# Designs tried in a protein design run: designed miniproteins, single chains. Part 36

Each design is a single chain, and the fold is of that chain. pLDDT is the mean over its residues in the fold that is shown.

## One batch from the design tools (miniprotein)

Design m1235
Fold by ESMFold2-Fast:
Structure m1235 (fold): chain A 85 residues (1-85)
Amino acid sequence: MAEELKKEIKELEKETAERFEELKKVMSEEEAELEIEPEALKIGELREKYLLAVAKSEEEAEEIRKKSKEVREEARKKLEEMKKK
């Protein structure tokens, strides 16, 4: 399971990077970042699942969930600021 998650993350990262480069050809980098937000969020969710799957204790799992939530909240706030412009 952990190896499958790792593979899925790598494939999605590659597809997202390719799409980001294609989008940058027809729009600004900031607009391209907004367009790939759904893929970026999914990658973050898969990374959290991978870390939780390899966690050695519930305390470690709780720390992983807390840090993942903080990263997602920061990304969300940044995107909301960009959308307001």
Scores: mean pLDDT 75

Design m1236
Fold by ESMFold2-Fast:
Structure m1236 (fold): chain A 108 residues (1-108)
Amino acid sequence: SAAAREALREELVALTVELRDLYGRLVAGEVSREEARAGLKRLRARLEEILARMEAEGLPPEVIELVREALDLLARALADGEASREELAEALARAAELLNRAVLLLEA
């Protein structure tokens, strides 16, 4: 439904803001690597839930692909237990960029 699509768009916007906030705090040295990994794990789990609902609602394949790419970036960063602060920050920034593109497609 149009209402479900709008709700999912709003949830992606909120998640993108949270990814950017975690990125900013990590780059500023306000969170430890371990705290950043915990935050990234929570954001990834929430994005997985959003993706499942997007697929159930039959959202466009282009939007689903961008969200899947963002999830893959976050998953790879978490799989590497030795990932540096810089590598975690890069994953957060790239994931946020992909989700912003998904949001723009849903606003059309």
Scores: mean pLDDT 88

Design m1237
Fold by ESMFold2-Fast:
Structure m1237 (fold): chain A 70 residues (1-70)
Amino acid sequence: SEERQLTLEYTTRSLNLAGEQFDRVLEAKREGRRNGLSDEEIQRRIEEINAENQKQLAALRQEYEAQLAA
């Protein structure tokens, strides 16, 4: 069904965003430690990554809900 297809696309995109978030957090920790950044500075970078990811997920959810309503 159309609804099933939209749900699968939404789920796949959500999982991809989650994977990208985890990779970016790991890279921020590794790069930060390698470059001698403080724990506070590394944590700030992680918070920015998490905020960006939440914004992207919210936008994706709005798109999905709009497609289901159409």
Scores: mean pLDDT 89

Design m1238
Fold by ESMFold2-Fast:
Structure m1238 (fold): chain A 55 residues (1-55)
Amino acid sequence: SAAVEAAKARMDRMVEVARESARLQGLSDEEANAAIDKVRASMEAEVARIAAEAA
């Protein structure tokens, strides 16, 4: 559905913003990966929720 595709696109942007923010802050690879993993987990949960609501 359009809502699921829009949510995926939005979440992909959030991951890229998190990666760039980590780079600008000078975070270690470990800290950057932890932050990105947290965003990705939240992203996957939210996309799954929207997909369930759209079904």
Scores: mean pLDDT 79

Design m1239
Fold by ESMFold2-Fast:
Structure m1239 (fold): chain A 66 residues (1-66)
Amino acid sequence: MAKKLEEKQKILDEALEESKKLQPILDRLNTEDLPEEVKEKLIKELTEKHKELIERVKPIYEELYE
Protein backbone atom coordinates (compact mmCIF):
# COMPACT_ATOMS: atom_id res chain seq x y z
CA MET A 1 0.00 0.00 0.00
CA ALA A 2 2.71 2.53 0.91
CA LYS A 3 4.62 1.67 -2.27
CA LYS A 4 1.48 2.20 -4.36
CA LEU A 5 0.86 5.61 -2.75
CA GLU A 6 4.48 6.65 -3.36
CA GLU A 7 4.16 5.59 -7.00
CA LYS A 8 0.97 7.66 -7.41
CA GLN A 9 2.64 10.72 -5.86
CA LYS A 10 5.63 10.29 -8.16
CA ILE A 11 3.43 10.06 -11.27
CA LEU A 12 1.53 13.21 -10.26
CA ASP A 13 4.77 15.08 -9.47
CA GLU A 14 6.32 14.03 -12.79
CA ALA A 15 3.16 15.01 -14.69
CA LEU A 16 3.14 18.45 -13.03
CA GLU A 17 6.84 18.95 -13.80
CA GLU A 18 6.35 17.94 -17.45
CA SER A 19 3.35 20.30 -17.69
CA LYS A 20 5.63 23.11 -16.50
CA LYS A 21 8.12 22.19 -19.25
CA LEU A 22 5.30 22.57 -21.80
CA GLN A 23 4.59 26.14 -20.66
CA PRO A 24 7.56 27.67 -22.58
CA ILE A 25 6.32 26.01 -25.79
CA LEU A 26 2.80 27.34 -25.16
CA ASP A 27 4.24 30.81 -24.48
CA ARG A 28 6.15 30.70 -27.78
CA LEU A 29 2.99 29.76 -29.68
CA ASN A 30 1.10 32.66 -28.06
CA THR A 31 3.78 35.39 -28.24
CA GLU A 32 6.07 34.65 -31.20
CA ASP A 33 5.34 34.97 -34.91
CA LEU A 34 6.62 31.51 -35.80
CA PRO A 35 6.82 29.94 -39.27
CA GLU A 36 3.89 27.59 -39.92
CA GLU A 37 6.21 24.56 -40.02
CA VAL A 38 7.63 25.32 -36.57
CA LYS A 39 4.18 26.13 -35.18
CA GLU A 40 2.78 22.80 -36.39
CA LYS A 41 5.65 20.87 -34.82
CA LEU A 42 5.20 22.64 -31.47
CA ILE A 43 1.42 22.08 -31.49
CA LYS A 44 1.92 18.39 -32.27
CA GLU A 45 4.50 18.06 -29.47
CA LEU A 46 2.18 19.82 -26.98
CA THR A 47 -0.79 17.66 -27.99
CA GLU A 48 1.12 14.37 -27.74
CA LYS A 49 2.74 15.23 -24.39
CA HIS A 50 -0.52 16.56 -22.96
CA LYS A 51 -2.39 13.40 -23.98
CA GLU A 52 0.35 11.23 -22.45
CA LEU A 53 0.15 13.16 -19.17
CA ILE A 54 -3.64 12.83 -19.05
CA GLU A 55 -3.43 9.08 -19.72
CA ARG A 56 -0.89 8.68 -16.90
CA VAL A 57 -2.89 10.60 -14.26
CA LYS A 58 -6.37 9.37 -15.26
CA PRO A 59 -6.06 5.94 -13.53
CA ILE A 60 -4.85 7.68 -10.35
CA TYR A 61 -7.89 9.99 -10.31
CA GLU A 62 -10.17 7.01 -10.86
CA GLU A 63 -8.62 5.17 -7.89
CA LEU A 64 -8.76 8.26 -5.65
CA TYR A 65 -12.47 8.80 -6.40
CA GLU A 66 -13.31 5.16 -5.75
Scores: mean pLDDT 74

Design m1240
Fold by ESMFold2-Fast:
Structure m1240 (fold): chain A 109 residues (1-109)
Amino acid sequence: GLDLSDPAVQAALRELMRILSEAREKLEKAKTQEEALKVIEEALREIEEVILSHPEIPTEQKIALAEATVKALRDIVLQLFPDDPELQKEAEKLLRERLEEIIEKLKEE
């Protein structure tokens, strides 16, 4: 679980929550599957950047932040596009693959 008593974890979480909020607004305006997938990819890039920019946070907490944030992004996609199974499938694949890449980078650094 996330150590919410750690001010560095709290700061990273605030930045990640801002990214999720902005991604939600952009996804609500997305008119095509390609546009929605680009928003998701951009959000994942920003999530990775935030997590990797906090060397003071322990690796276990960085992994927990990545998992929690990617799950929240997935939940946003499912809530905004409940009737688009193809988008849900492509988003799920992208989210899973990028989370695995982020975790691998965190374990190597």
Scores: mean pLDDT 88

Design m1241
Fold by ESMFold2-Fast:
Structure m1241 (fold): chain A 72 residues (1-72)
Amino acid sequence: MEEELREKGLKLVEEILKNKDDPKKVAELVAEALKLGAEYSGSEIDEEMLEKLKKLAEERAEEIVEEIEKAL
């Protein structure tokens, strides 16, 4: 349901903001959000792609946090 997805998404955003100074934790949470979004759209992210996205998210954690803060 969209409501359940929204609640899970908001919780992940809150956790990202709580861990904004921990790039590895931000990357893990971003990977969870991407997986959740893919599952909602009926798609699958394979483990290899998820690991690549997680690495990119870790490298860009500060930018990701800044964009989330600007969106709120």
Scores: mean pLDDT 77

Design m1242
Fold by ESMFold2-Fast:
Structure m1242 (fold): chain A 71 residues (1-71)
Amino acid sequence: MVEVEIDEKKLEEEKKEAKEYIAKLSKEEREEAKKELERMIKAGESMPELTEAQKIVLELAKEFLEELEKL
């Protein structure tokens, strides 16, 4: 098996927990989370070169923003 610095199985578990957390957020907490995610995405998009870990974080931020937009 290919071992990576980031454990993919652990990352998938974190994604599940984060999505459940998002579903439990109040309206005010969702607004704050949306602002933070938008800020992170803008910062990431502004970087000319990203590490693999940073790319994964940016993709997660985009995914979580989409989940918040659906609520």
Scores: mean pLDDT 72

Design m1243
Fold by ESMFold2-Fast:
Structure m1243 (fold): chain A 58 residues (1-58)
Amino acid sequence: TSLLELQREAGRYLGELSAAGLVTREQINLAAPGVVRESRSVEELRQGLARRLGVPLP
């Protein structure tokens, strides 16, 4: 998975979580860059973000 694909999926997923009131902008800013950098797939990205932000796994 390319970095661009991971960034696009992160934006989409985090946008959904934010719209649902599950995460704040500050939580996103602290967690997302590290998880995107560490992730090798879209599935790892979603699981990593969910775990880091304390939301239910997708």
Scores: mean pLDDT 78

Design m1244
Fold by ESMFold2-Fast:
Structure m1244 (fold): chain A 70 residues (1-70)
Amino acid sequence: SELEEQKRKRKSELADYVNEAAEKMTDKEKVRELYQLAAEAFRKIDEATTPEEIDKIYNEFKKKVDEILK
């Protein structure tokens, strides 16, 4: 289904974003926060019922990661 395809696509993109962000981080606590946010986002994507919800979750995750990278 479109929903399942979007979930797989965004989870893959989220994993890539996490890996790239982690490589830029030297602070172990920031890395821990990154992985906690990622776990929360993956869970929310699994529970999402529409493609629009998945995109909102992914975009919000990126905003939070960008804040940690400061």
Scores: mean pLDDT 86

Design m1245
Fold by ESMFold2-Fast:
Structure m1245 (fold): chain A 92 residues (1-92)
Amino acid sequence: MYKEVLEALKLFSLGEESSRERLEELIKKLENTDPEVAKFLQLAKEHLDVLENPEDYTKEEMDELRKKIIEESDFINKVLDKILEKIEEEEK
């Protein structure tokens, strides 16, 4: 499962259209098992939505999302470290 999270993030960074659907599926799976990772993926999905449809968002809404990502940077780094650790555990 955590390998799928890393793959979805990689697809997101490449601008793949299918990354949104993949993120939504992973969020649903993780909501009850790992809510921190689910929250992280929700932030990634919000960012993807702005990048794909910038005309649907005001400058204020885009600035608020950027601010939210910056304010959550420590949380994001912590969750990324956790995902990498869990992937190593899944490969054992």
Scores: mean pLDDT 72

Design m1246
Fold by ESMFold2-Fast:
Structure m1246 (fold): chain A 84 residues (1-84)
Amino acid sequence: GNQELIQKAIELLRQAIEYAKQGRIDKAIELLTEAAKLILQGEEDILRGIGLALRLIGAVIDLELGRIDEAIKEVEIVIKELEE
């Protein structure tokens, strides 16, 4: 896979967590959406890439519903999976 795209996605996901903690939900969603795109482009295992992107879509839905802690937890899981 493209490791530069995956590393950029990890950076965006970490920034998204910080914006979510600050209550800057629109910015967090923007960064999660950009990260999901980079994961789909950079992940060599297409099914893994789809699975990770779907988790980020779940996090976006949680943010829209005000479930900030649940969204952060899902994003942290995606970061751990990408760092393996």
Scores: mean pLDDT 88

Design m1247
Fold by ESMFold2-Fast:
Structure m1247 (fold): chain A 93 residues (1-93)
Amino acid sequence: MVRLESSAALNRDGSRQATVSVRVEDEEYAEVRVVLLGKDGRALASAEGQELRGPGATASVTMSLRDAPDEIRALVFLRRHGLQEAPTAVVRP
């Protein structure tokens, strides 16, 4: 079973950036992709992240936003090499 720990944070320094951190405990994953959504479900930003390798591996993805929203939601996609996006995880900030 995949165990996912994740967090999302907005930067208050006027940079209009959000950072999403992802950790996996169970298995090796080839790639992390993150999509940030606003309150209305509008896509604010997306990024392809780092390769995750081995149990306890972590990835951190920083994305620039056009606006500084009050609330963000992160969709995290974990993809193994040669496979499409699976498993897919929905993450709350």
Scores: mean pLDDT 61

Design m1248
Fold by ESMFold2-Fast:
Structure m1248 (fold): chain A 90 residues (1-90)
Amino acid sequence: MIDADIEAAGRIWHITGEHPDPAAVEAINAAKSLAELAEIKGNKAVQETVEAILNAVRDLMGKVGIPKVGETTEVVELANGGSLKLTVVE
């Protein structure tokens, strides 16, 4: 289970969800920022998750401009059968 607070685009996002790759779950839960997670170049599942988070953040910003605390993305489906949801915490 994914349950992490990750900094992206000047905000802290509470990320919850599921991922079939245990190594990807561990990496996400240990990360403090999207930049830190993006440094894990050798793991395709982690890279796909970084791209999905960036797209979800961009999509929300496209709808609301600067996201406010409490705003949540729609559920994001990952290419490998995982899913995640992001909520602005700070």
Scores: mean pLDDT 78

Design m1249
Fold by ESMFold2-Fast:
Structure m1249 (fold): chain A 66 residues (1-66)
Amino acid sequence: MEKVEENGRLFAEVALSLIGKSLEELLSMPKEKQEEVNEKALKVFSELVKDLKTAEELKAKVKELL
């Protein structure tokens, strides 16, 4: 079941880009800093998508931000 993992990675990449970070930059950081940056990115992403009603709308928004 790879599609769920693929979507999770895509969402993480988009969330990181919202705070001006790339997956490459995240992977070069210490694990403690990676967790901090990821949590910050997810918080910003969560606020951006909180008015979306369906998983389909969420996917469309993620693709738009890429």
Scores: mean pLDDT 67

Design m1250
Fold by ESMFold2-Fast:
Structure m1250 (fold): chain A 98 residues (1-98)
Amino acid sequence: SPLAEKMLKGIKEIIENENDVEKLKKLKEEIKERTKARINALNAFYEKKDYDALADLMGLPRDTKITKEQVEAAKEEIEKETKELLELIDKQIKKLLK
């Protein structure tokens, strides 16, 4: 999604320009909690068959028929993006502590 790619790029830019180690540590915790909440929300809305809420979370148009496979793919993408952001934060912290 172009919007998701733009948001991910924005977060990466924030991380790479942050010089406060304590802010980076807090951001790391916030990203972990947000990821957990997003995955839990995807699971909960799929179990309830709330496809409008799923579409909103996944960046899809409402009235889209959402399959189990699409939900699992969305979770895998969220986890992959989270790992990339956490690795970037750890790299930035290492640069600042040298």
Scores: mean pLDDT 84

Design m1251
Fold by ESMFold2-Fast:
Structure m1251 (fold): chain A 80 residues (1-80)
Amino acid sequence: MSNSEKLQEKFKEENISSEEQLEMADLIHEIIEKGLEEKLSIEEILERIREALEKEFPHLSEEMKELILEVAKEDYLESL
């Protein structure tokens, strides 16, 4: 099972709505685009994502935040 598939199952387990999932995806995408434009390292982009999730989605479990960061790293940052 991929980290993306694990994340989708975790969203179901923690009752994260489809609307909230889209809001998180949009936020992460914006941070990645801005970070790449600013020529930030993968580590710096991931830290900005972590900080944004803690600020905008403080109700998320630590396990969920870590899984989101792994998906962002694998699907967006390491594939570039």
Scores: mean pLDDT 78

Design m1252
Fold by ESMFold2-Fast:
Structure m1252 (fold): chain A 74 residues (1-74)
Amino acid sequence: RPSLEEVIAALEARLPEFSPEVAAVAREYIALMRDYLAGRLSEDEVVARVLALAERQPAAVAELSATLADIVNA
């Protein structure tokens, strides 16, 4: 299975394929994951922020989730 760093890199490579709305959500997600890896956010804080993002942008987060599943299972 790919590392979180590999998942972030794969997601960044796919940013040009997304709509502006999905790209914005993906960039916010990437920033959260990088803050987590740097120790600036706990796992619980990341989960809370991802849930808040899903509440604000459910369709964009659903598309991002499908892309993440594809990357993780590649």
Scores: mean pLDDT 82

Design m1253
Fold by ESMFold2-Fast:
Structure m1253 (fold): chain A 82 residues (1-82)
Amino acid sequence: MKYKIVMRAAFPKSKLKVGDKVFVKSGKHTVEATVEKIEGDRITLVTDKKIFKPGDTVTIYDENGNVLGSGIVEKVEEAEEK
């Protein structure tokens, strides 16, 4: 099962596009995710791990470990596989 993470982001979006692979970290947990949707400051990510909860502060990294920014998780939803 896959999960959709919807977050409000405080980072430059010029380096993110739909389909990009990112790493999302909160505390001790890091998960791989794919950008599904970008709407203003609202970013939707798809991951196979249900680690995050609404209200969690997360940091977003690219594949090389560069910090892209941070945000707050608004909601986590279950997504069906294609």
Scores: mean pLDDT 75

Design m1254
Fold by ESMFold2-Fast:
Structure m1254 (fold): chain A 85 residues (1-85)
Amino acid sequence: PLSERELAEYGLAVVKKLLAKYGDKPVSLEDIFAFIDADESLSPEQKELLKAIFESMVGDGDGVLSPEQLQEALKRLEENLKKLS
């Protein structure tokens, strides 16, 4: 299994890439999953864990993450990495 630090580092990298690609646009969970699935550097287990994290962030929503939700995720992942440093 991934360590907390590794999971936070992968999550942070994905959120940063999503923010860079989509900017201020809402991103569908389907687009996020496609982005994760396209990353050949990630194992199937890492992909499943990342997908679960993004599903959790959407909650009971329409399967779309707002830019504000992505910025919140970025802050939480950065804070987690600082705690693990």
Scores: mean pLDDT 74

Design m1255
Fold by ESMFold2-Fast:
Structure m1255 (fold): chain A 82 residues (1-82)
Amino acid sequence: SRAEADAARARGLELAGQGRLEEAAAQFKTSGDLYAALGDPRAANAYRLAGEAYLALHKRTGDPRYLALAEEYFARADAIRA
Protein backbone atom coordinates (compact mmCIF):
# COMPACT_ATOMS: atom_id res chain seq x y z
CA SER A 1 0.00 0.00 0.00
CA ARG A 2 0.99 3.68 -0.27
CA ALA A 3 1.15 3.91 3.55
CA GLU A 4 3.64 0.99 3.62
CA ALA A 5 5.73 2.67 0.89
CA ASP A 6 5.69 5.97 2.83
CA ALA A 7 6.66 4.16 6.07
CA ALA A 8 9.56 2.33 4.38
CA ARG A 9 10.87 5.62 2.94
CA ALA A 10 10.61 7.35 6.34
CA ARG A 11 12.40 4.43 8.06
CA GLY A 12 15.12 4.53 5.37
CA LEU A 13 15.74 8.24 6.03
CA GLU A 14 15.95 7.60 9.81
CA LEU A 15 18.43 4.73 9.28
CA ALA A 16 20.54 6.80 6.84
CA GLY A 17 20.72 9.60 9.45
CA GLN A 18 22.08 7.01 11.90
CA GLY A 19 24.75 5.87 9.39
CA ARG A 20 23.02 2.48 9.00
CA LEU A 21 23.34 2.67 5.23
CA GLU A 22 22.86 -1.02 4.32
CA GLU A 23 19.57 -1.13 6.25
CA ALA A 24 18.60 2.28 4.81
CA ALA A 25 19.20 1.01 1.24
CA ALA A 26 16.98 -2.03 1.91
CA GLN A 27 14.14 0.23 3.17
CA PHE A 28 14.48 2.60 0.18
CA LYS A 29 14.38 -0.42 -2.18
CA THR A 30 11.22 -1.70 -0.43
CA SER A 31 9.64 1.78 -0.71
CA GLY A 32 10.56 2.00 -4.42
CA ASP A 33 9.18 -1.48 -5.16
CA LEU A 34 5.91 -0.69 -3.34
CA TYR A 35 5.48 2.68 -5.12
CA ALA A 36 6.32 1.03 -8.48
CA ALA A 37 3.66 -1.67 -7.91
CA LEU A 38 1.13 1.17 -7.38
CA GLY A 39 2.29 3.04 -10.52
CA ASP A 40 3.33 5.90 -8.21
CA PRO A 41 6.12 8.10 -9.67
CA ARG A 42 7.58 8.49 -6.15
CA ALA A 43 9.20 5.11 -6.88
CA ALA A 44 11.85 7.11 -8.84
CA ASN A 45 12.86 9.15 -5.77
CA ALA A 46 12.89 6.05 -3.52
CA TYR A 47 15.19 4.20 -5.97
CA ARG A 48 17.45 7.28 -6.17
CA LEU A 49 17.74 7.27 -2.35
CA ALA A 50 18.69 3.56 -2.48
CA GLY A 51 21.35 4.40 -5.09
CA GLU A 52 22.73 7.21 -2.89
CA ALA A 53 22.94 4.85 0.11
CA TYR A 54 24.78 2.22 -1.96
CA LEU A 55 27.17 4.88 -3.33
CA ALA A 56 27.95 5.96 0.26
CA LEU A 57 28.55 2.27 1.18
CA HIS A 58 30.96 1.97 -1.78
CA LYS A 59 32.89 5.04 -0.55
CA ARG A 60 33.01 3.60 2.99
CA THR A 61 33.97 -0.03 2.10
CA GLY A 62 35.61 0.08 -1.36
CA ASP A 63 33.38 -2.88 -2.36
CA PRO A 64 32.64 -2.66 -6.13
CA ARG A 65 29.32 -4.50 -5.62
CA TYR A 66 27.93 -1.40 -3.90
CA LEU A 67 28.93 0.77 -6.89
CA ALA A 68 27.14 -1.67 -9.23
CA LEU A 69 24.02 -1.52 -7.00
CA ALA A 70 24.15 2.30 -6.93
CA GLU A 71 24.30 2.42 -10.76
CA GLU A 72 21.42 -0.11 -11.01
CA TYR A 73 19.10 1.91 -8.74
CA PHE A 74 19.96 5.24 -10.40
CA ALA A 75 19.07 3.58 -13.75
CA ARG A 76 15.75 2.32 -12.31
CA ALA A 77 14.94 5.85 -11.07
CA ASP A 78 15.75 7.37 -14.49
CA ALA A 79 13.63 4.75 -16.32
CA ILE A 80 10.54 5.69 -14.26
CA ARG A 81 10.99 9.43 -15.08
CA ALA A 82 11.66 8.78 -18.80
Scores: mean pLDDT 90

Design m1256
Fold by ESMFold2-Fast:
Structure m1256 (fold): chain A 78 residues (1-78)
Amino acid sequence: SPTAARVLEAIIKLAKGIGQLVSVRDIAKESGLSVAAARRALNELVQKGLVERSPKDPNKYRLVDAEALMKYIAEVKK
């Protein structure tokens, strides 16, 4: 969805490295969404394998950059 794409861009901007945890509040602010709307978009990104929720903190998410980066590089090289 367009909302999920906006949330993904927000996480990319806020994350300083692969696997870095980012709070839902910061993601919501950066994407211009409510926390509830950001959580729904994050659930879509989790289903796509691009983002995962922290098992220790339900308010934090991280990019699954290793797999996404590998797929992106493979596509560019092929």
Scores: mean pLDDT 72

Design m1257
Fold by ESMFold2-Fast:
Structure m1257 (fold): chain A 77 residues (1-77)
Amino acid sequence: MSEEVREAYNRLQAHARKAIEEAKKLGDEEAVKKINEVSDETVRRLNEAARQGNDEEAVRIADEGIEKLDKIVEESK
């Protein structure tokens, strides 16, 4: 992976980990499930774009995934 894609992947994983931890602290099992589903789908799409050599798309996919994860946590408040 390019440096940019690797950093985007690392950001996505960090956000997913924090989102899961926060949802678990809130006792929101539905939010944990949604976070796992969004994270898994985003990783699959990111890896596919990266394999095609589309680094810009891979980074965009990761950033969109992070936004979705942040929204799930916000809605769980």
Scores: mean pLDDT 83

Design m1258
Fold by ESMFold2-Fast:
Structure m1258 (fold): chain A 95 residues (1-95)
Amino acid sequence: MEEKKKKAIELFKKARDIFTQAAERSPLADEYRAAAQLFENAIKAVEKGDLTAAINSARLARLLFERARKRASPEVQQLLDEAIKLTDEAIKLLE
């Protein structure tokens, strides 16, 4: 269980970092900053042992990824697809 929590935090940090990269390359910077904050909330929730809050924050971030993807360039879409994949892996580890 502890190893799964550490892996989930690692995946959330990677997804957050991808959002930072997407924000630098996109006029949708505000949407990307909001999603990055949701990953910060998810990381803090895992650290506190509140897995329900962590999963809920991650799922909200995932919805913002899906919405941003529809308006993104092909290069940014690839970054968002990787971030969605990492987010899904982290959620599955916490379930």
Scores: mean pLDDT 78

Design m1259
Fold by ESMFold2-Fast:
Structure m1259 (fold): chain A 92 residues (1-92)
Amino acid sequence: SFRERVEAEARRQAEKLGMSPEDIEKVVEIARELADLVEELMKKNESFDSIIEKMTRKAYELSKDLSPEAKKALENVLLKVMIEVMAEHSVK
């Protein structure tokens, strides 16, 4: 599923940065919440711009107290999510 792909990407990005298991799980949990939000907004037929704005705002809120490495992992996850959302909109 989209959610599973986003979680897998989050884990991969965090592991690549050499993060602790605890910090990896924090990044994965945030990525899961962001994936759920994006799926909800897509089901409501919100515009691409609206989805990206709401996702970015939520990501900032959830990540503001995280390490620079965790923030970088989440930035890479957000890029992956944005690509997936663009692909969904391109078939409409």
Scores: mean pLDDT 81

Design m1260
Fold by ESMFold2-Fast:
Structure m1260 (fold): chain A 120 residues (1-120)
Amino acid sequence: MIEVSSVEEAVNLILLSKSPIILISSDDLEKVKALVEELSKLPVPLYFFVEEKFASAVEGLEHTVIRKDSDLEEIAKEILEQVKQGKRVIVIGSEELIKKLKKELLKLDPSVEILEIKLL
């Protein structure tokens, strides 16, 4: 887990990945919007997994909306199929939904590499 104090620090860490899958969970909608706006400017293909409350922040981008805990096993399988295609998993935040999704990912593939970024 890497702690970052700004959106710019998070973006710089993500730029080290050529094809990131980005899992976002936060209580701060404005920070999520600012992060998505900066990430959408990157010259790399991005795919977002977000809670329903953040669906508007990723409108027009490639994304999957996490609507309920019962969807997490299917979403974890979708993420792992993208990882098999060479994509990197990046987790931003530490909310309970992302913790549950991370557990499902590790249950299906304990060797999966996850870059965890905590926005302060």
Scores: mean pLDDT 75

Design m1261
Fold by ESMFold2-Fast:
Order: C-alpha cells, then structure tokens, then sequence
Structure m1261 (fold): chain A 84 residues (1-84)
C-alpha cells in the first residue's frame, strides 16, 4: 500500500500521470476496508504547500497535489462503503 501511494504521489507531482489515473491506481490495490483506512492516513499526511515549497515547485504543482488529495480521499471513502 505505502509503495503504491508513494509512487502515485511522485508520478502526479512529476506530471507523469493525471490525478484521475493516480487515484485509479491506488483504488486498484485496495481489497479490504483496513487498506482504505491505511491509504487515507498516508494521503492525509501529504501537505501540498510544504511539498511545493520544499521542492521549489510552481503553484500549479501545489494545486494539482491539492486536487489529487481531495479526489483520492473522496474515492477512498466511496470504496470503503462498497467493501463494508
């Protein structure tokens, strides 16, 4: 789980994949409600402002990371309902 999320975050940050593709990649690795909770915790630890600032990245990257975080959490909450 952590490895898949780390890769998705990095690929979105680098512009290699879309926010939608990254969210779908994470969802494809989830099979249990416990994995949803782990994924939500890991994603909530991402601070888009700190990531953008520390890497000297543009406001566009910060915005993309904020959109990814929001979309991922929403999709994960929906996936948890389907697995319960």
Amino acid sequence: MKEAITKAVRDVLEGKISVEEAVNLILSKIKTPEQVDEAIELINKINPEKVAKNRGLSDEVKKRMEEFKKAAIEALNQKKKELE
Scores: mean pLDDT 76

Design m1262
Fold by ESMFold2-Fast:
Structure m1262 (fold): chain A 87 residues (1-87)
Amino acid sequence: SEEELLRKIVEGMLTIVESLIAAGESGERIAAVLRAWADFELEQSRDSLSEELKELFRETVEAMVEAVLAGASAEEIREIARRILEE
């Protein structure tokens, strides 16, 4: 489903965030990677996601970027994304 595709995309982004935090990358670098990856995923999924799910994706990415820039842990960022994606 489209909702399953969105969750898969966000899970992939969370895996990247976890890896970059573990590597000791700065919040600014992680935020830049997230934005670039989000742009790529939106381009790849333009015909696969509804307008509502694209907006939910944008909201989720923005919240993840804000959390990363605030120095949140990988676990905190995952929880933030999970809460936004819950019905």
Scores: mean pLDDT 85

Design m1263
Fold by ESMFold2-Fast:
Structure m1263 (fold): chain A 94 residues (1-94)
Amino acid sequence: NPEDIALINQRIEEERQRLLDMFTSASKAEGVPQSKVDELKKTLDEHTAILQDFSLSEEEKKALLQAKSKTPEEELIAERLYGARLRALLELNK
């Protein structure tokens, strides 16, 4: 269903933007290097692309997210974006 895919993708993008805003704010407040923020942005974009790829099964998405989540920060990004997708799926099933 194209409308359901659009809603799921929108909810994932909203969570991506929230995480991006958090990382940018933390960098300004705590003096975190821009290179670390850029690294987290790259991880965020890669995880978002995996979750929005409609050609991938749910099992493939989970496997790819686990393979790309090597640090605690990457794991947190994966969990929050996957959680946003799960909440969108639950919203559609109501």
Scores: mean pLDDT 80

Design m1264
Fold by ESMFold2-Fast:
Structure m1264 (fold): chain A 86 residues (1-86)
Amino acid sequence: GAHMKKKIAEEAKKNRELRKEVEELAEEAYKKGKIDEFEYGSYLTALAVLSVVSDRLEKKEDLEGLREIRETLERIKEELKKILEE
């Protein structure tokens, strides 16, 4: 229904915004020499995989799956913030 479609769209938007934030934090960590090229490439690969999975979950209208991906992205964001503070 319209209510579920709105919740899915909002969660998918949060996932896209978090992927952008994680990408920006990973790039900053790489530019500051906090992570090497291999670790930076690993973050970019993870983001690419999570993007593909999120798009599929949005099409399936899997709200809980989208929330689990968002929680994974939030954990990655917090780890990158810790790396930048070291």
Scores: mean pLDDT 90

Design m1265
Fold by ESMFold2-Fast:
Structure m1265 (fold): chain A 86 residues (1-86)
Amino acid sequence: SELLEELEKLAKELAEEKDLEKAKEIANKILEKLEVSEGARAAEELWEKIIEENRETMTEEQLERFETARLVVTALSAVLDAAEKA
């Protein structure tokens, strides 16, 4: 999936970014890509994996940013699931 590849690239950039302003910009780009239902679900799983694999190398601020993005992804996924079942 092109969306999944883009999200993986952005997530890697975010994990390596030490500037919080740039990290926020990257996170916002990821959230923008999550407008697609299938992409949101894939991104949620990818996000959890990236956090787990990079937890020891992330700064406290980067980890907090990833967790904030994860909450938004989780909320979006839940809303999409509710809409599908309704």
Scores: mean pLDDT 60

Design m1266
Fold by ESMFold2-Fast:
Structure m1266 (fold): chain A 88 residues (1-88)
Amino acid sequence: EREIIKERFKTELKLSDELVEKLFEASEIPDLAEQARAAYEILKEFPELTVEQVRKLLGEALRLYREGIEAAGPLASVAGMMISELEG
């Protein structure tokens, strides 16, 4: 599952390996407040991320989740938190 998501994020969204690993780390945090903190820290580490790129990330994660890749659900949550921070 992780390899499929990683390849798709790299090919479709042109995300780096480092960014994808940080997204997975954040998605695996069970506490929502700590997950939000991790999402905000990703934005600090990758200031080149645009709201458009994160919206594409959200869309791709939701698509993978609907296809039965359960790990993509928490990734969509992380992307949503990142969008809220960038637009708020």
Scores: mean pLDDT 81

Design m1267
Fold by ESMFold2-Fast:
Formats: C-alpha cells, sequence, structure tokens
Structure m1267 (fold): chain A 92 residues (1-92)
C-alpha cells in the first residue's frame, strides 16, 4: 500500500503543468521538515510503524517538489493523498 501511495503521488506530480516559485518551494520544504520532526516526537514511541510510513511519504513529497514543476494546487492534492492513507490506516 505505501508503494501504491508513492506511485499515486508521482502521477499527481506528473499532471502539474506549472511550478511554485523557489521561495514557495523552500517554505513548503521547511514546513514538511518541521512536520517530520513533530511526527518523530509524537508518534515514534507510540506507533513507530506509522511514524516511519508518514516520514517516508513526506520525504517523497519533498523530493517531488524539489525535482518536478509542482503547483500549489498539485501540492495540496498530494497532501490529500497522505490524509487518505492515514484515514485508511485508522480503519484497520
Amino acid sequence: MLEEVKKELDKIAEESKESMSPEEVQAYIEAIDALIERIKELLEDIDPELAKKLVELLNHIKDLIETKPVSIETFHKMLEKVNEFIEELKKK
């Protein structure tokens, strides 16, 4: 399932035809890094498997916005895919 989510993120990024500004990319990278640290602080001791999966997905999104022309709208769609994955894990 994690690999399927990564493939879906790749497809969403490929559909983007415009890019964020370099300043927006840097701001979102810093926001993702802060979120990764928060996930490690809150979840690593409680649910290390969930923490690992979320950190891996967030790092994948960082790589996509650094290497691909991703718009703000496309970035929000990628975050929605991560939220869908979290909700699916809560059901199981």
Scores: mean pLDDT 77

Design m1268
Fold by ESMFold2-Fast:
Structure m1268 (fold): chain A 94 residues (1-94)
Amino acid sequence: SSRIKQLEFQIELLRKIKNNEDPEKIAKEIVERVYKEYEEKKPLTEEEREEWEKKKEEYIELTKKQIEELRNNHSDEELEALIAEAEAELAELR
């Protein structure tokens, strides 16, 4: 189920943010994962691969800003509540 994979990823991401992992490191891992999932669905053309490489740094920077915003706008307790909500939904789908 794509929803199960999405929830597992969301839980992992929120835990990394709560643990104060480097936003740039998290952003790089997200961008790489998205690229791999995209290739898994259909092999990228040479042109599409070149576009991803050119935009990779931009995607990392945008993702980093989103992670920093999540960290700045949420307390540890609020992040833990979001994790618990995602884990509860995941348990219902399993």
Scores: mean pLDDT 80

